Designed miniproteins, single chains, continued (5). Designs and how they scored, part 15

Each design is a single chain, and the fold is of that chain. pLDDT is the mean over its residues in the fold that is shown.

## One batch from the design tools (miniprotein)

Design m16527
Fold by ESMFold2-Fast:
Structure m16527 (fold): chain A 65 residues (1-65)
Amino acid sequence: GRGAALLRYLIEQGGLTQREAADLIGVSQPTLSAVLNGKISLAAGGRRAGRSPAEILQALLDRLN
């Protein structure tokens, strides 16, 4: 979905590996991979980390600044 595409874009713009991005978000790397590949929604992945999609995207935007 749109959230997965935006998440991928922000990770790439931040120069982060999937492992680094997963650690920053507080999820396992397989969970992040599943979100990025459209197997689960960003909301479902965020729930596993105790975070909303907006909080995940904001954390990545803050890392870019």
Scores: mean pLDDT 76

Design m16528
Fold by ESMFold2-Fast:
Structure m16528 (fold): chain A 66 residues (1-66)
Amino acid sequence: SLEEYLQRAYELGRNIARAPRPGPVEVEAPTEEQKEAFLKGYEDGRAEAGREVPVTVRLTDAPVPP
């Protein structure tokens, strides 16, 4: 469902912000909603962990599962 996809995108962003990273992270998102959920998770995770890592999210033109 969309809710599950958005929740996973949010958690991915949060986990990326909290995990050690060597540099910028680029992530592809199938929809604008998933992109927004990922960025929201990243911002929340960054605030919680006190870390800042550059991240880029782009939309794909591929079909997505329901």
Scores: mean pLDDT 65

Design m16529
Fold by ESMFold2-Fast:
Structure m16529 (fold): chain A 60 residues (1-60)
Amino acid sequence: MLRAEIEFEDVRKAIGLALRLIGDFPEVKVSVKGGTVTVEGEDTPEARAAVEFLRRAGAE
């Protein structure tokens, strides 16, 4: 199972990113709590892509 969490100072940015992830990667579980975006799923190419997307957004 894959799991990644990134904390954002801007809660609005976190929510916007989570909505994008839900739209682009429907096979993964996405959740938001207090500015933290979490992606969980089976180790699949789609789940790996979702995790990389989250990490890239967190680095920018």
Scores: mean pLDDT 80

Design m16530
Fold by ESMFold2-Fast:
Structure m16530 (fold): chain A 75 residues (1-75)
Amino acid sequence: SIEELIKETEKALNDRSVGPSTVQKLIDQLKKAGAPQSVLDKLQEKLKRRLEEIRARIMETYGVSQEEIDRLIAG
């Protein structure tokens, strides 16, 4: 059900062992299942915040600037 998939997605968002790509796939499945846009927007915003936290930790751990990360992503 949509309710079970929402719970699974929220659990995945709170589980640090679950990668962001897996969470995005769960959100995509919810969209295909016809979940309300308001639910999708909330889950997408939570994923965005998690990605920002991961970026910040990489910057702190490796002593790299945001500009340096942007250059690495660009090639």
Scores: mean pLDDT 79

Design m16531
Fold by ESMFold2-Fast:
Structure m16531 (fold): chain A 83 residues (1-83)
Amino acid sequence: EALKYYEEGEKYFKEGKYEEALEHYKKALKIVEENKDKFPPLFEAILYEKIGEVYEKMGKYEEAEEYYKKAEKIYKEIGADEL
């Protein structure tokens, strides 16, 4: 289900439907946060990054920065390079 919401968020983001993309990414994130043991930390980091991208497209730069910061922290902790 979390992956389904992520995929729907990706679709809306590509269509420029940023509010709908944000809603779906946040639904995926909520499932991941409630089930952290069932998901790799990389997936949570990707969701934070995507939410940041949506906020940036919406002109909400402070919110975007906070989410990018959350994603970066996880990427550093798991040893993955930020793309």
Scores: mean pLDDT 83

Design m16532
Fold by ESMFold2-Fast:
Structure m16532 (fold): chain A 77 residues (1-77)
Amino acid sequence: SEKEKLKKANDELVEKMLKIEEESLKNKESFEELEKKIREELEKIIKKYKLSEEEKKLLEEAVDKWIKSLKERLEKE
């Protein structure tokens, strides 16, 4: 079902995002590098699961919120 696909897409995306965050923090990567990797993974997930426009917007909003939170955690002023 489409709902099942969205759940799998969300679960896989979250797992990938957490892994990217951990690797970025471990390797002292820039926020720009981290955001790029996350955006690329989002794009792959959208294509893999053939998500609808509504489903894409939901994942994009989730990613935007996560990136904003992560930027606050990684900022070094």
Scores: mean pLDDT 78

Design m16533
Fold by ESMFold2-Fast:
Formats: C-alpha cells, structure tokens, sequence
Structure m16533 (fold): chain A 76 residues (1-76)
C-alpha cells in the first residue's frame, strides 16, 4: 500500500530532521521515496549503512532518486 509506505517514511524522516523539520517537506520527501520504490525498511537500512554502501545501493536501485535528492540539497 503506497499510503502506508509514505506514512512509515514520514516517521523515519521526522526522526532524522527532528527540531527544525517542515512537515510539508517531510511529506514530499516521503512521497518521492515511495515513488521510486523505497520503503521504510530500505531507508532505515540506508541510514544504518556506510556512505559508500548507501551510494552504491541507491545508484543500483534508484539512480533517478539520487539525481532528485542531489537537486533538492536536503542538507540541514
């Protein structure tokens, strides 16, 4: 279910951006991740992975998502 995936992704992103997160942007990011086929387990695995492992996995599974994330500059 797409909506459940989005909700689970929102919870993960809220934990990552705690303190200054924008709920609208968190929702948009969750929808983007779900659109490219990522679920909460995928994102949690990525957050627990080394930067090199994360990059390799994302490039293999969702290269378009990597391009979109770079454009958005989700740096805090």
Amino acid sequence: DRERRIEELEELLKRKYAGTYDEEKVREMAELLARYGLDAEDVERLMNSSPDERRAWLLARAPELVAELLEREAAL
Scores: mean pLDDT 70

Design m16534
Fold by ESMFold2-Fast:
Structure m16534 (fold): chain A 60 residues (1-60)
Amino acid sequence: SKLEQLEEDARLEEEAIKKLEEEIAKLEEGSKEYIVKTVARNILEAGRRYLEEKIRELKE
């Protein structure tokens, strides 16, 4: 179902965010790689919030 697909996508994005946060924690603050990965994490977090909103709408 659409709901099941969205819930799986949200779970995968949350796992990706956690992995990315672990990688960021090992990097030198202000390095190019640190900046790039921090931006990527913020994009994934925005996507996860959007998916959470859509899941909420479908459950209501």
Scores: mean pLDDT 83

Design m16535
Fold by ESMFold2-Fast:
Formats: sequence, C-alpha cells, structure tokens
Structure m16535 (fold): chain A 75 residues (1-75)
Amino acid sequence: MKKYKVVSIGRARPGDKIIKKGSKFLVDGKEKTITADGRDPVAVAKEGVQEGDIVIDPNLEIAKEPRLAVVVEEL
C-alpha cells in the first residue's frame, strides 16, 4: 500500500500531487472519495481529511495550474 501525507488543503500549485476526483482512498481505515461531481474536493477534504492525515492508495494527478485541491506527498 502506498501512503501519502496531506500537506495542504485548499490551493494547489503547478507540480503538486493532488487527489484525483472520483478516486477512492482510505483515511484512518475509512473509505473516502471525491465525488464523481468533483466540483469541490476541498469540501470533501474538510469533512473527511485534514492536513497531516495519512491517505492510503489515493489516485493522484499532477496539478497543471493553481486550483482548489487536496495536496499530498509520499511517505
């Protein structure tokens, strides 16, 4: 299992690793997802994911431009 730490919630910069919308991941043993709508991944993060949380097996993408997102780094 790949583990990632949430390093920021709200604003991603180009080059940041972010959680992809529609993906499933685990936080504290609980399955979470950014909805298929995916309009506000930050709202999902604020409800179920906090800065410093360990995320397991997220589907990631690289931010191409600044946007609202959950930013992670590999552990």
Scores: mean pLDDT 71

Design m16536
Fold by ESMFold2-Fast:
Structure m16536 (fold): chain A 68 residues (1-68)
Amino acid sequence: MDRVQGVVDAVRTLASDVKGEKVGEETGKRVRELAERGDFEGVRRTVSSVLGESTGTMVARLVRQALA
């Protein structure tokens, strides 16, 4: 899952830069788990709570496309 891995890594890095490494690690892990379940709404909510709604919506779409 190269594209999903890329999205998870980008989210982890961005969240770490904005909120610190612990939040980045936790956010990346959560996005990965939600993506593995196909929970795109969960991905959007999780990323939106840390990086804002526009980024959350974008990440959810990227995860959906990566799994298509």
Scores: mean pLDDT 83

Design m16537
Fold by ESMFold2-Fast:
Structure m16537 (fold): chain A 98 residues (1-98)
Amino acid sequence: DKTRLFLAALLRELGGSEETVEAILNAKSQEELAEILSKEFGFSLEKAKEIVSEVKKLLETKSPYEAAKEFLTKYFPHLSDELRDEIAKKIAEAVESK
């Protein structure tokens, strides 16, 4: 599942715990993914569901690297462009390695 791999790689790069990364990889539904993201980042459940949906749509229309760059620019604009590019490459590697 590309969405699950994307979110797991993102969380790992942002300093998330291995326990939370494993929970994302083992999530059975988009609802469960949204609950994990809501708890980890403090988003409302509604916002977390929006994020999961956005990642899925980006991965349907773009390469993993382009999807990651667009996502990071929108949701993590406070990060430097260099750091966003580094994280995007790590996400793309995780998604494409399957």
Scores: mean pLDDT 82

Design m16538
Fold by ESMFold2-Fast:
Structure m16538 (fold): chain A 58 residues (1-58)
Amino acid sequence: GYIEKIMELGGVTRRQAEGIVQLVRELGVELTAQYLVKEAGLSEEKAREVARLAEEAL
């Protein structure tokens, strides 16, 4: 499912992937992607792809 794709692309745990889905619900795709770059150390491109997958999981 989308959670497993987020885990693979983001290199994050299931709990973190579920948290990313909740962040997209609350903050939207762009702010979540910015958070992932700063806090999770993801590239800008991967952070946006992860945030978009999380939006699809909503």
Scores: mean pLDDT 84

Design m16539
Fold by ESMFold2-Fast:
Structure m16539 (fold): chain A 58 residues (1-58)
Amino acid sequence: DEEVRRQREEVRRHLAEFARSRGEPQELVDTILHGDDEEFGRAAARLQARLDEERRRR
């Protein structure tokens, strides 16, 4: 579980930093870092969707 826990923390940290860089609300950043699995999933999916849209626009 240590390995799984480390991977989850790394993913959360990465997404939180990305959200901050985009000027997302602090509440979203906090949800990514400290939210439960469902809340995290929703926040992560929203950020991923925005990444995909931005890539398609280019």
Scores: mean pLDDT 75

Design m16540
Fold by ESMFold2-Fast:
Structure m16540 (fold): chain A 66 residues (1-66)
Amino acid sequence: SADGERNREAGIAAAKAGDGAGAATAAYQSSLLGDKENAERAAEAVREAGGPESAIRTAERAAQLA
């Protein structure tokens, strides 16, 4: 969805800025929209950015709930 894509883009931007919590929040918002693909891609962006392990795990959990 358009909202899911915006949340994914926000998650990637947060991850690049070193904001793992922001990236995890974006993944969670995508999961609430039922947008599993964008939630999973946001979780991948957090991992690729090398965020803290806790943030990576939070994003992965959010994607699983999508």
Scores: mean pLDDT 67

Design m16541
Fold by ESMFold2-Fast:
Parts: C-alpha cells; structure tokens; sequence
Structure m16541 (fold): chain A 90 residues (1-90)
C-alpha cells in the first residue's frame, strides 16, 4: 500500500468524512482509542486512533463487508506531515 502525503487541510476534511473530531490528533502519546464502532448483519466497521511514543497519530477505519471484502482507510499525522492511504482486500 502506497502512502500519499497530504496537507493539514486535506487531513481535516478526511476527519470530517470519517465523522471523527480533530481532537483525535491530540490524544496522549502511547494511547489506543476506539473512536467509532458499528456492526450489523451486512458489515462490521471500526474506527480507531493510536498514538506512537514519538507523538505520531494513526487513525484507521476498517470495514469488513458481508462478502468478506475488507476496506481500510489510514490517516497518519507525523512530525514531517500528514499521510493517507486506502486499501481494499478480498
């Protein structure tokens, strides 16, 4: 999976699309937090944030569909900027 470097404005827009607060980037170092979780007969979706010991923040959305397809969206805030990637697997 190739990571794309994005702007802070693009990162903020992606947080809005995920329905996640900007405060997710302000979690204390070493924190793991589930931001959203939804499960029904058709899919399971989980959005979580993890902050590395160096203060880098990873926000990931994992959606598993009934057909076994998994969709992953990753947004990273690091010391050198913001990064984004999407992946779909079977």
Amino acid sequence: MAMKKITEEEADKLLEELGVSREAFDLPAGTYKVLKEKEDENYKEKIFAYTDADGSVIIAKVKTNKDGTTEVTVLIRSEDGYYYATLTTK
Scores: mean pLDDT 78

Design m16542
Fold by ESMFold2-Fast:
Structure m16542 (fold): chain A 97 residues (1-97)
Amino acid sequence: MKKLTDEEINKKIEEVKKQIESLPGEEAARLAIDTVNEIIDAARAGKAELSPETLEKIKEVILMALEKLDESTPQHLVNRLIAALLEVIGLEIERRL
């Protein structure tokens, strides 16, 4: 995993949010999952430090993707988005406020 600065992470999040608005539900979900997992993996490897503001933006990306899903969406994508959301919440808890 490459090192990510807070500025690079925030720029990536904003780009992904714009793409999610234009993508179909499944593709939006896959993009959100891949992006969030990349950021979480970098943070857990000590290659990124996530501010509380950045964690809130990551949750916003997941919620935007969830809102684009419908009853035809594969359950495994729903489960992966929920898992990503729980990992972000876990990082918030692990970070002393």
Scores: mean pLDDT 78

Design m16543
Fold by ESMFold2-Fast:
Structure m16543 (fold): chain A 71 residues (1-71)
Amino acid sequence: SAEGAISYIIKLIEEGKLEEAAKLARELAELLKSAGFDKAAELVEKAAEYAEKGDGEKAIELLEKAKKELS
């Protein structure tokens, strides 16, 4: 599920695997956008940008918001 994918990305960030998390977040954002989940896709894409910049805390905040948007 998309929520499951987001939870896994959060786990990667918590483990300090920011580069891997950012890569998966960008892939998930593309899939969400293709499926019409535009708001969730934008939040996940923003989270990838923050993870790439080393801001894991902000990335997790945005991923939690994306997860709520999908619920």
Scores: mean pLDDT 89

Design m16544
Fold by ESMFold2-Fast:
Structure m16544 (fold): chain A 84 residues (1-84)
Amino acid sequence: LIDKAIELLREALRALEEGDVEKAKEYAMQASILALKVYNETGDENVRKASEAAQKAAIYAEAGDVEMARRYLEEALKYLEKAK
């Protein structure tokens, strides 16, 4: 599940680079939900922080703030990689 959340965050970053903010938002939300599910099973604080960062990325993507969306996607990705 962590690997799937990482893949979704990478797809969200790719969508942002391609200018597709709607897909970036969708992938970020999917990653956030999946990370929250992992957090509920494991109690890993890095996974919780990743879920929150991914959710913020989706909010900024919806607002059209591509720079903040990218920063939060990268933050979420780093937190999930620490959870491995």
Scores: mean pLDDT 85

Design m16545
Fold by ESMFold2-Fast:
Structure m16545 (fold): chain A 82 residues (1-82)
Amino acid sequence: KVVEILEKAAEELERLAKETGDPVARSFAGALRGIADAVRDGLITPEEAAEMLRSLADTARELGHPEVARILEKAAEEVEKL
């Protein structure tokens, strides 16, 4: 379920990157796939994944990418509810 949430968010970020040309959206989609792989391999916990998503969302906001931040925050909330 955690991996599915992360892959869904990565797809949304890739769609945003295609529609807007936003390189941060594309970069963060790649980061989410890395986090999903780490969860799948048991290298990080769901709680650690949620914390990483929150950190990426904060970074996206600081860089002026509020739509990227919103997608990441939604994914973090969905992971935290598991």
Scores: mean pLDDT 85

Design m16546
Fold by ESMFold2-Fast:
Structure m16546 (fold): chain A 73 residues (1-73)
Amino acid sequence: IKELFEKALEFVKKDPEKALKLIREAAERLLPPEDAELVIKRAEEALKAGNYEEVAHILTELALRSEEVLEKL
């Protein structure tokens, strides 16, 4: 879990826009539409605030649910 969070944080810092795109794609695929919208909004607001740790936490949660997301980290 710690190693996955560290990889997610590095990914977010290196390319925040690509991290947001991955979160959007994964949330839309894995979650009901209402939940996907909330997760995407949370990620967008965190990124706008410069809170890369929050974006990395969201990405880590999605990676734990999806091998495809995990492979892209």
Scores: mean pLDDT 80

Design m16548
Fold by ESMFold2-Fast:
Structure m16548 (fold): chain A 55 residues (1-55)
Amino acid sequence: QQQQAQETAALYRELAENARKVADSLEKHGDTPLAASARAKADELERKAQQIEAA
């Protein structure tokens, strides 16, 4: 276990959370395609965090 890896995973999770908030805001404003893109990015960031923790 490396402290740096845990910190990096936490950062990716924080970015994923922020991307979800952006997606929710975009959807409320009617930007459904942009909201979908932001959600896909959030899922990608969450997956990267899980990969870092699994390593």
Scores: mean pLDDT 81

Design m16549
Fold by ESMFold2-Fast:
Structure m16549 (fold): chain A 64 residues (1-64)
Amino acid sequence: SDELIRQAYDLMQQGKKAFDQGDYEKAVQYYEEAARLAEQAGLPAFAEGARENAKKAREKLEKS
């Protein structure tokens, strides 16, 4: 649905903002939720991008 697509894009932006602020735990949460909604909306490429961003945020947590 259009609502799921809009929410997925918003969560991806919130994840990027959290990542830029060094809030990697919140970045992971936003990116994982963005991926979930993108999958429900039928956007597999977007979901893959969100999961890749979540992975990068998790790697930052491991090195902190």
Scores: mean pLDDT 87

Design m16550
Fold by ESMFold2-Fast:
Structure m16550 (fold): chain A 73 residues (1-73)
Amino acid sequence: EKAEKIEEVIRKHFPQLPDEFARELAEKIVKGEITPNEAALEIRGRVEAQSTLPRAELHRRLAEFAKEIEKIV
């Protein structure tokens, strides 16, 4: 259930990310393999590679994502 909630938060803020990436990242967060901030860095790298978002919007979504994940974890 926690992994599903985290996956939903990822999909809500970053719908352009592959479903498999969102699921793997959510599992890593739940298992404690990465911190919410480290997860945000992985998302940033992936989204920047796609060039699908302006930098200001990307930074805003990353901040909201990290804030929501910290409340769940």
Scores: mean pLDDT 79

Design m16551
Fold by ESMFold2-Fast:
Structure m16551 (fold): chain A 64 residues (1-64)
Amino acid sequence: MSAEEAAKAAREAALAGDAEAAVRYVQTGAMSGGLGLALKELAEAVKERPDNEGAREASRRAGG
């Protein structure tokens, strides 16, 4: 899986309410040098859907 694919998968999982899967995708992206890309996608998901619990939890677990 490419860093870009992992980042997109992390965002999709977070918005679907699966924070655990989103964090796993962030970890996969980090191994490919894409940690910043994955964290940016999660931050943008939180901005787009601030009331989405999955996005908020995934961003908290992965970025903090």
Scores: mean pLDDT 79

Design m16552
Fold by ESMFold2-Fast:
Structure m16552 (fold): chain A 69 residues (1-69)
Amino acid sequence: MSAEQLLARAEEALRRAEEALRAGDYDTAIKHAMEAAVYALSAKARGGDAARAEALVQRASELGKEAGA
């Protein structure tokens, strides 16, 4: 899987996490936030856009903390 494909999957997972959080499905929100972080970190490790990857990791961390609070 390319770094670009990993970033796209991270963005999709982040969107699903935000939707789950708004619906009050905190378990699903945490799962998707973790998926987004993993994909974004994998993209960065493969030489993808570091700024985009870091922004996605940061947002995923914020959503995960909010859902787990």
Scores: mean pLDDT 85

Design m16553
Fold by ESMFold2-Fast:
Structure m16553 (fold): chain A 120 residues (1-120)
Amino acid sequence: AALAALAAALASSDPLVRLLAIKALADLASAAAVPVLVAALADADALVRAAAVKALGDLADAAALPALTAAAASADAAVRVGAAIALLKLGATATATAALTAATADADATTAASAAATLA
């Protein structure tokens, strides 16, 4: 099955292979991809984590709400902002607004600018 093959690709030592697997899971647009994408939020590579949170937001599946709420408190600023944007797409406005407002004060100017643009 395509889902099982893509989940196996996430075990690859190559971050590019894992990133392409995340993009393929997002393109599949299946609720069955949600648990696999949630697991990718803990990936060692920052770009893979960012792609996973974006894919969860693009799927807009309510099954991702608990994982995205947890990701909004992540130590990774890009994951926090991406999770907040995904929560906005799913209608979790209060949690998303709080996370984005906190991100506008972020020491990373790109993260702060992205959060401010989303709130505007």
Scores: mean pLDDT 75

Design m16554
Fold by ESMFold2-Fast:
Structure m16554 (fold): chain A 55 residues (1-55)
Amino acid sequence: SRRKVILETARAIVKAGVDFLEELVKKNPDNEQLKKDLELDKEQLEELEKELEEL
């Protein structure tokens, strides 16, 4: 399915972004904005995983 390929690709990109932000948060523990950005990206990843489970 085209939709499945798009969602799997989006999940891979967002997962890579989460991994990078986790490393940045470790190096910059006082940066509150990075922690908020990480939380938002994690929520986006969970939504993408839920959509993939429904396919």
Scores: mean pLDDT 86

Design m16555
Fold by ESMFold2-Fast:
Structure m16555 (fold): chain A 68 residues (1-68)
Amino acid sequence: VSEEELDREVKSALGLIYLAIGKLDFERGDYEGAIESYEKAIQLFREAGDEDGAKLAEENLEKARQAM
C-alpha cells in the first residue's frame, strides 16, 4: 500500500465517521452540528475520490438545512 492509497483509505474512513456523527447530531435535533459534520464528510469523501460517499453526505446536509 502506497502513501497515496493509505491517505485515500484514511480519508474515506474519516468521511464515514463524520457522516455517522452528523446523523447522530441530526437525530438529537442538533441540525447545526449535523451540517458541520456533513460538510467535513463531503470534503473527506471528495479528497478520497469517493463520489458516492460525497453524494450521500450532500443529501444528508440538505435534509439538515431543511430541518432548521
Scores: mean pLDDT 85

Design m16556
Fold by ESMFold2-Fast:
Structure m16556 (fold): chain A 66 residues (1-66)
Amino acid sequence: SARLQLVRAANAIMNKDFEGAKKHLAKVVGEENAQKIAEEAEERLKAGEDPELVAGRAAQEAARLA
């Protein structure tokens, strides 16, 4: 299910596993959108944003695009 893929992507982002996040996001929004969302999440985490909020935002954006 799309919801399960978004949960997996969020967990991957929180663990800084951006390749895992892209894999799960791609199943919901396609590879191009998954790449953009994962790159944005990585930049936000490097900027010191809360990992849970970054992961939640990425999942919400993917759900919006699906």
Scores: mean pLDDT 86

Design m16557
Fold by ESMFold2-Fast:
Structure m16557 (fold): chain A 68 residues (1-68)
Amino acid sequence: TLELTEEDIKELARIAGISEEDARKAVEIFEKNSDLDFDELAELIAKETGISLESAARAVIYLESKRV
């Protein structure tokens, strides 16, 4: 289970170039779909939030970095 602070959400939004609300949605999708690979997660986040695939990929990279 990935636990993120409010500051982590703000950092995610900054590096992905998205709103804090979209960053929170990306975190929820990432946590609920831990069985999906990188490409599947990025595509799902982009589809559910409406952000670009590039922004979704940046979000997944950040969230994976917080898991280790």
Scores: mean pLDDT 82

Design m16558
Fold by ESMFold2-Fast:
Structure m16558 (fold): chain A 104 residues (1-104)
Amino acid sequence: SAETAAIRAEAAEAHREAAEAVARANEGEAAARRGTLEEAARILEEEARRLEEVARRLEEVAARARANPDASQALVDSLENVADAMRRRAERLRERAEELRREL
């Protein structure tokens, strides 16, 4: 159906945004290693926030896919697994930023 096709397109876009957010987080972590402790903490917090925003979008698309009887369980699982991975990475970045701020 057109609705199921739209959900699949949004899922593909959300997965692309997740891949881009991961690439950004990798760059941010590399940049954080070269800056001051304050700058490093700020960069990690900013990238964590971006990962959390992408996770929220993945979760929204997953909820809509779950409500659609024509959407596969594999599609829902894929979106939820990537959202969980984004959430866990954001938590690790926030923990590292907090450790750096304690050294200030």
Scores: mean pLDDT 89

Design m16559
Fold by ESMFold2-Fast:
Structure m16559 (fold): chain A 64 residues (1-64)
Amino acid sequence: SKEELRKKILKLIAEILDLIGDIFELEKELKKNPNNKELWEKLEELKKKLEELKKELKELDKEL
């Protein structure tokens, strides 16, 4: 139903916003620890996840 699609879209938007916040906080930590390889790898993983979620959001928007 359109209601279920709207709920999925809203949940996905919330996940995207949370992930943007996580990326922002991680970038702040990287300013303190620029040589920490694990933090850089984690940032790369979060950015990849963000792109995947954005793609999923675009696909769901087309179904409305």
Scores: mean pLDDT 85

Design m16560
Fold by ESMFold2-Fast:
Structure m16560 (fold): chain A 64 residues (1-64)
Amino acid sequence: MTLYRVTVVGDRPAFTSAGEVIEKGTVLLGTSVKVDEETGLVYVTLTDGQILVGGQEDLEIEEL
């Protein structure tokens, strides 16, 4: 299984599909990443099955 390290690096928070606010400096693990170039949003499927949504410039994503 491909794992991704997702770090919130921007001043804008990211949000989960459950409505949680994920603040700058938080590190999460994801299993898939989708970039929407039209909106500048990134969608990450987290290891707990939630979707994380954040700005492309606000998230740092590394394949593990």
Scores: mean pLDDT 84

Design m16561
Fold by ESMFold2-Fast:
Structure m16561 (fold): chain A 58 residues (1-58)
Amino acid sequence: SASIRLAAMHDAGFSEEDIDELVEAVRNGDEERVREIAERHGISEEAARNLGEALLAE
């Protein structure tokens, strides 16, 4: 299901670099970076964290 999530994120305007950055930020517990990515894409910090955690779990 990671491929489906990646496709949905691209459709929502996330670049491949943005996705990699989000996953790394969540992996490292870098809440400031998660917030920056969330603000860049117009989503909540909680939504961004949940997306990164879902990608890490797959």
Scores: mean pLDDT 77

Design m16562
Fold by ESMFold2-Fast:
Structure m16562 (fold): chain A 71 residues (1-71)
Amino acid sequence: SSNRQQAEELTRQAREALQKGDYETAVELAEQAIALDPQNSEAWAVLGAAYHRLGDDEKFEESVKRAAALS
């Protein structure tokens, strides 16, 4: 699979972890997706949402800003 396709699958898994309340796993999976495809706006959005739930406002703002810039 291409790095882009692997990033999409990791982003999907990160979103499922986020929906289940596993915020640390969502961060790890989203970071892996971004490492493979740093232009994947959805991975940055999931990363931001997970950081917001973990109370890391600074990382939330940076992640959301990056997602918006890539949309």
Scores: mean pLDDT 90

Design m16563
Fold by ESMFold2-Fast:
Structure m16563 (fold): chain A 92 residues (1-92)
Amino acid sequence: SEEEQLRADADATVDTIIKLVDEGNYEAVQRVVDAVLETLRRMPRERAELVIEHIIDKLKEYLAKSTDPKKQKILEDVIERLRALLEELRAA
């Protein structure tokens, strides 16, 4: 149930990011991502890695369906920020 809860929380985060991207509220996207990254840094590494990988996978699925270059750029930037944190956590 803990793994199920982490996946559910990750899915809610993805849904929030997608909604804000669709609304063109890119400033709010960055605020949400900043808060998510800070939360992930406070988690045990193994849990943070699972959450990050799940969010990246879901955002990549959405990116593949996107036809708007501006939305694609924002999604790619968010994915890159998540990957950077994943590499930081793995290097520690």
Scores: mean pLDDT 87

Design m16564
Fold by ESMFold2-Fast:
Structure m16564 (fold): chain A 66 residues (1-66)
Amino acid sequence: MTPEELVKKAEEYLEKAREALARGDRQTAADNIVKAAFYAMKLFDVDPEKAEELLQKAHELARELA
């Protein structure tokens, strides 16, 4: 998987998490946040700045669940 594919996957899961939160589906939101963070973490070795940006977005969504 290329760095561009990792970014795309992380962004796709962040979008799915936001959609789930908007409709009150906390379980689906949590699952998608975890998946987004997983792909963002893989990006740290090649693009740490972009990885940090994506992880921050995942953390912000996770705070809405708390």
Scores: mean pLDDT 84

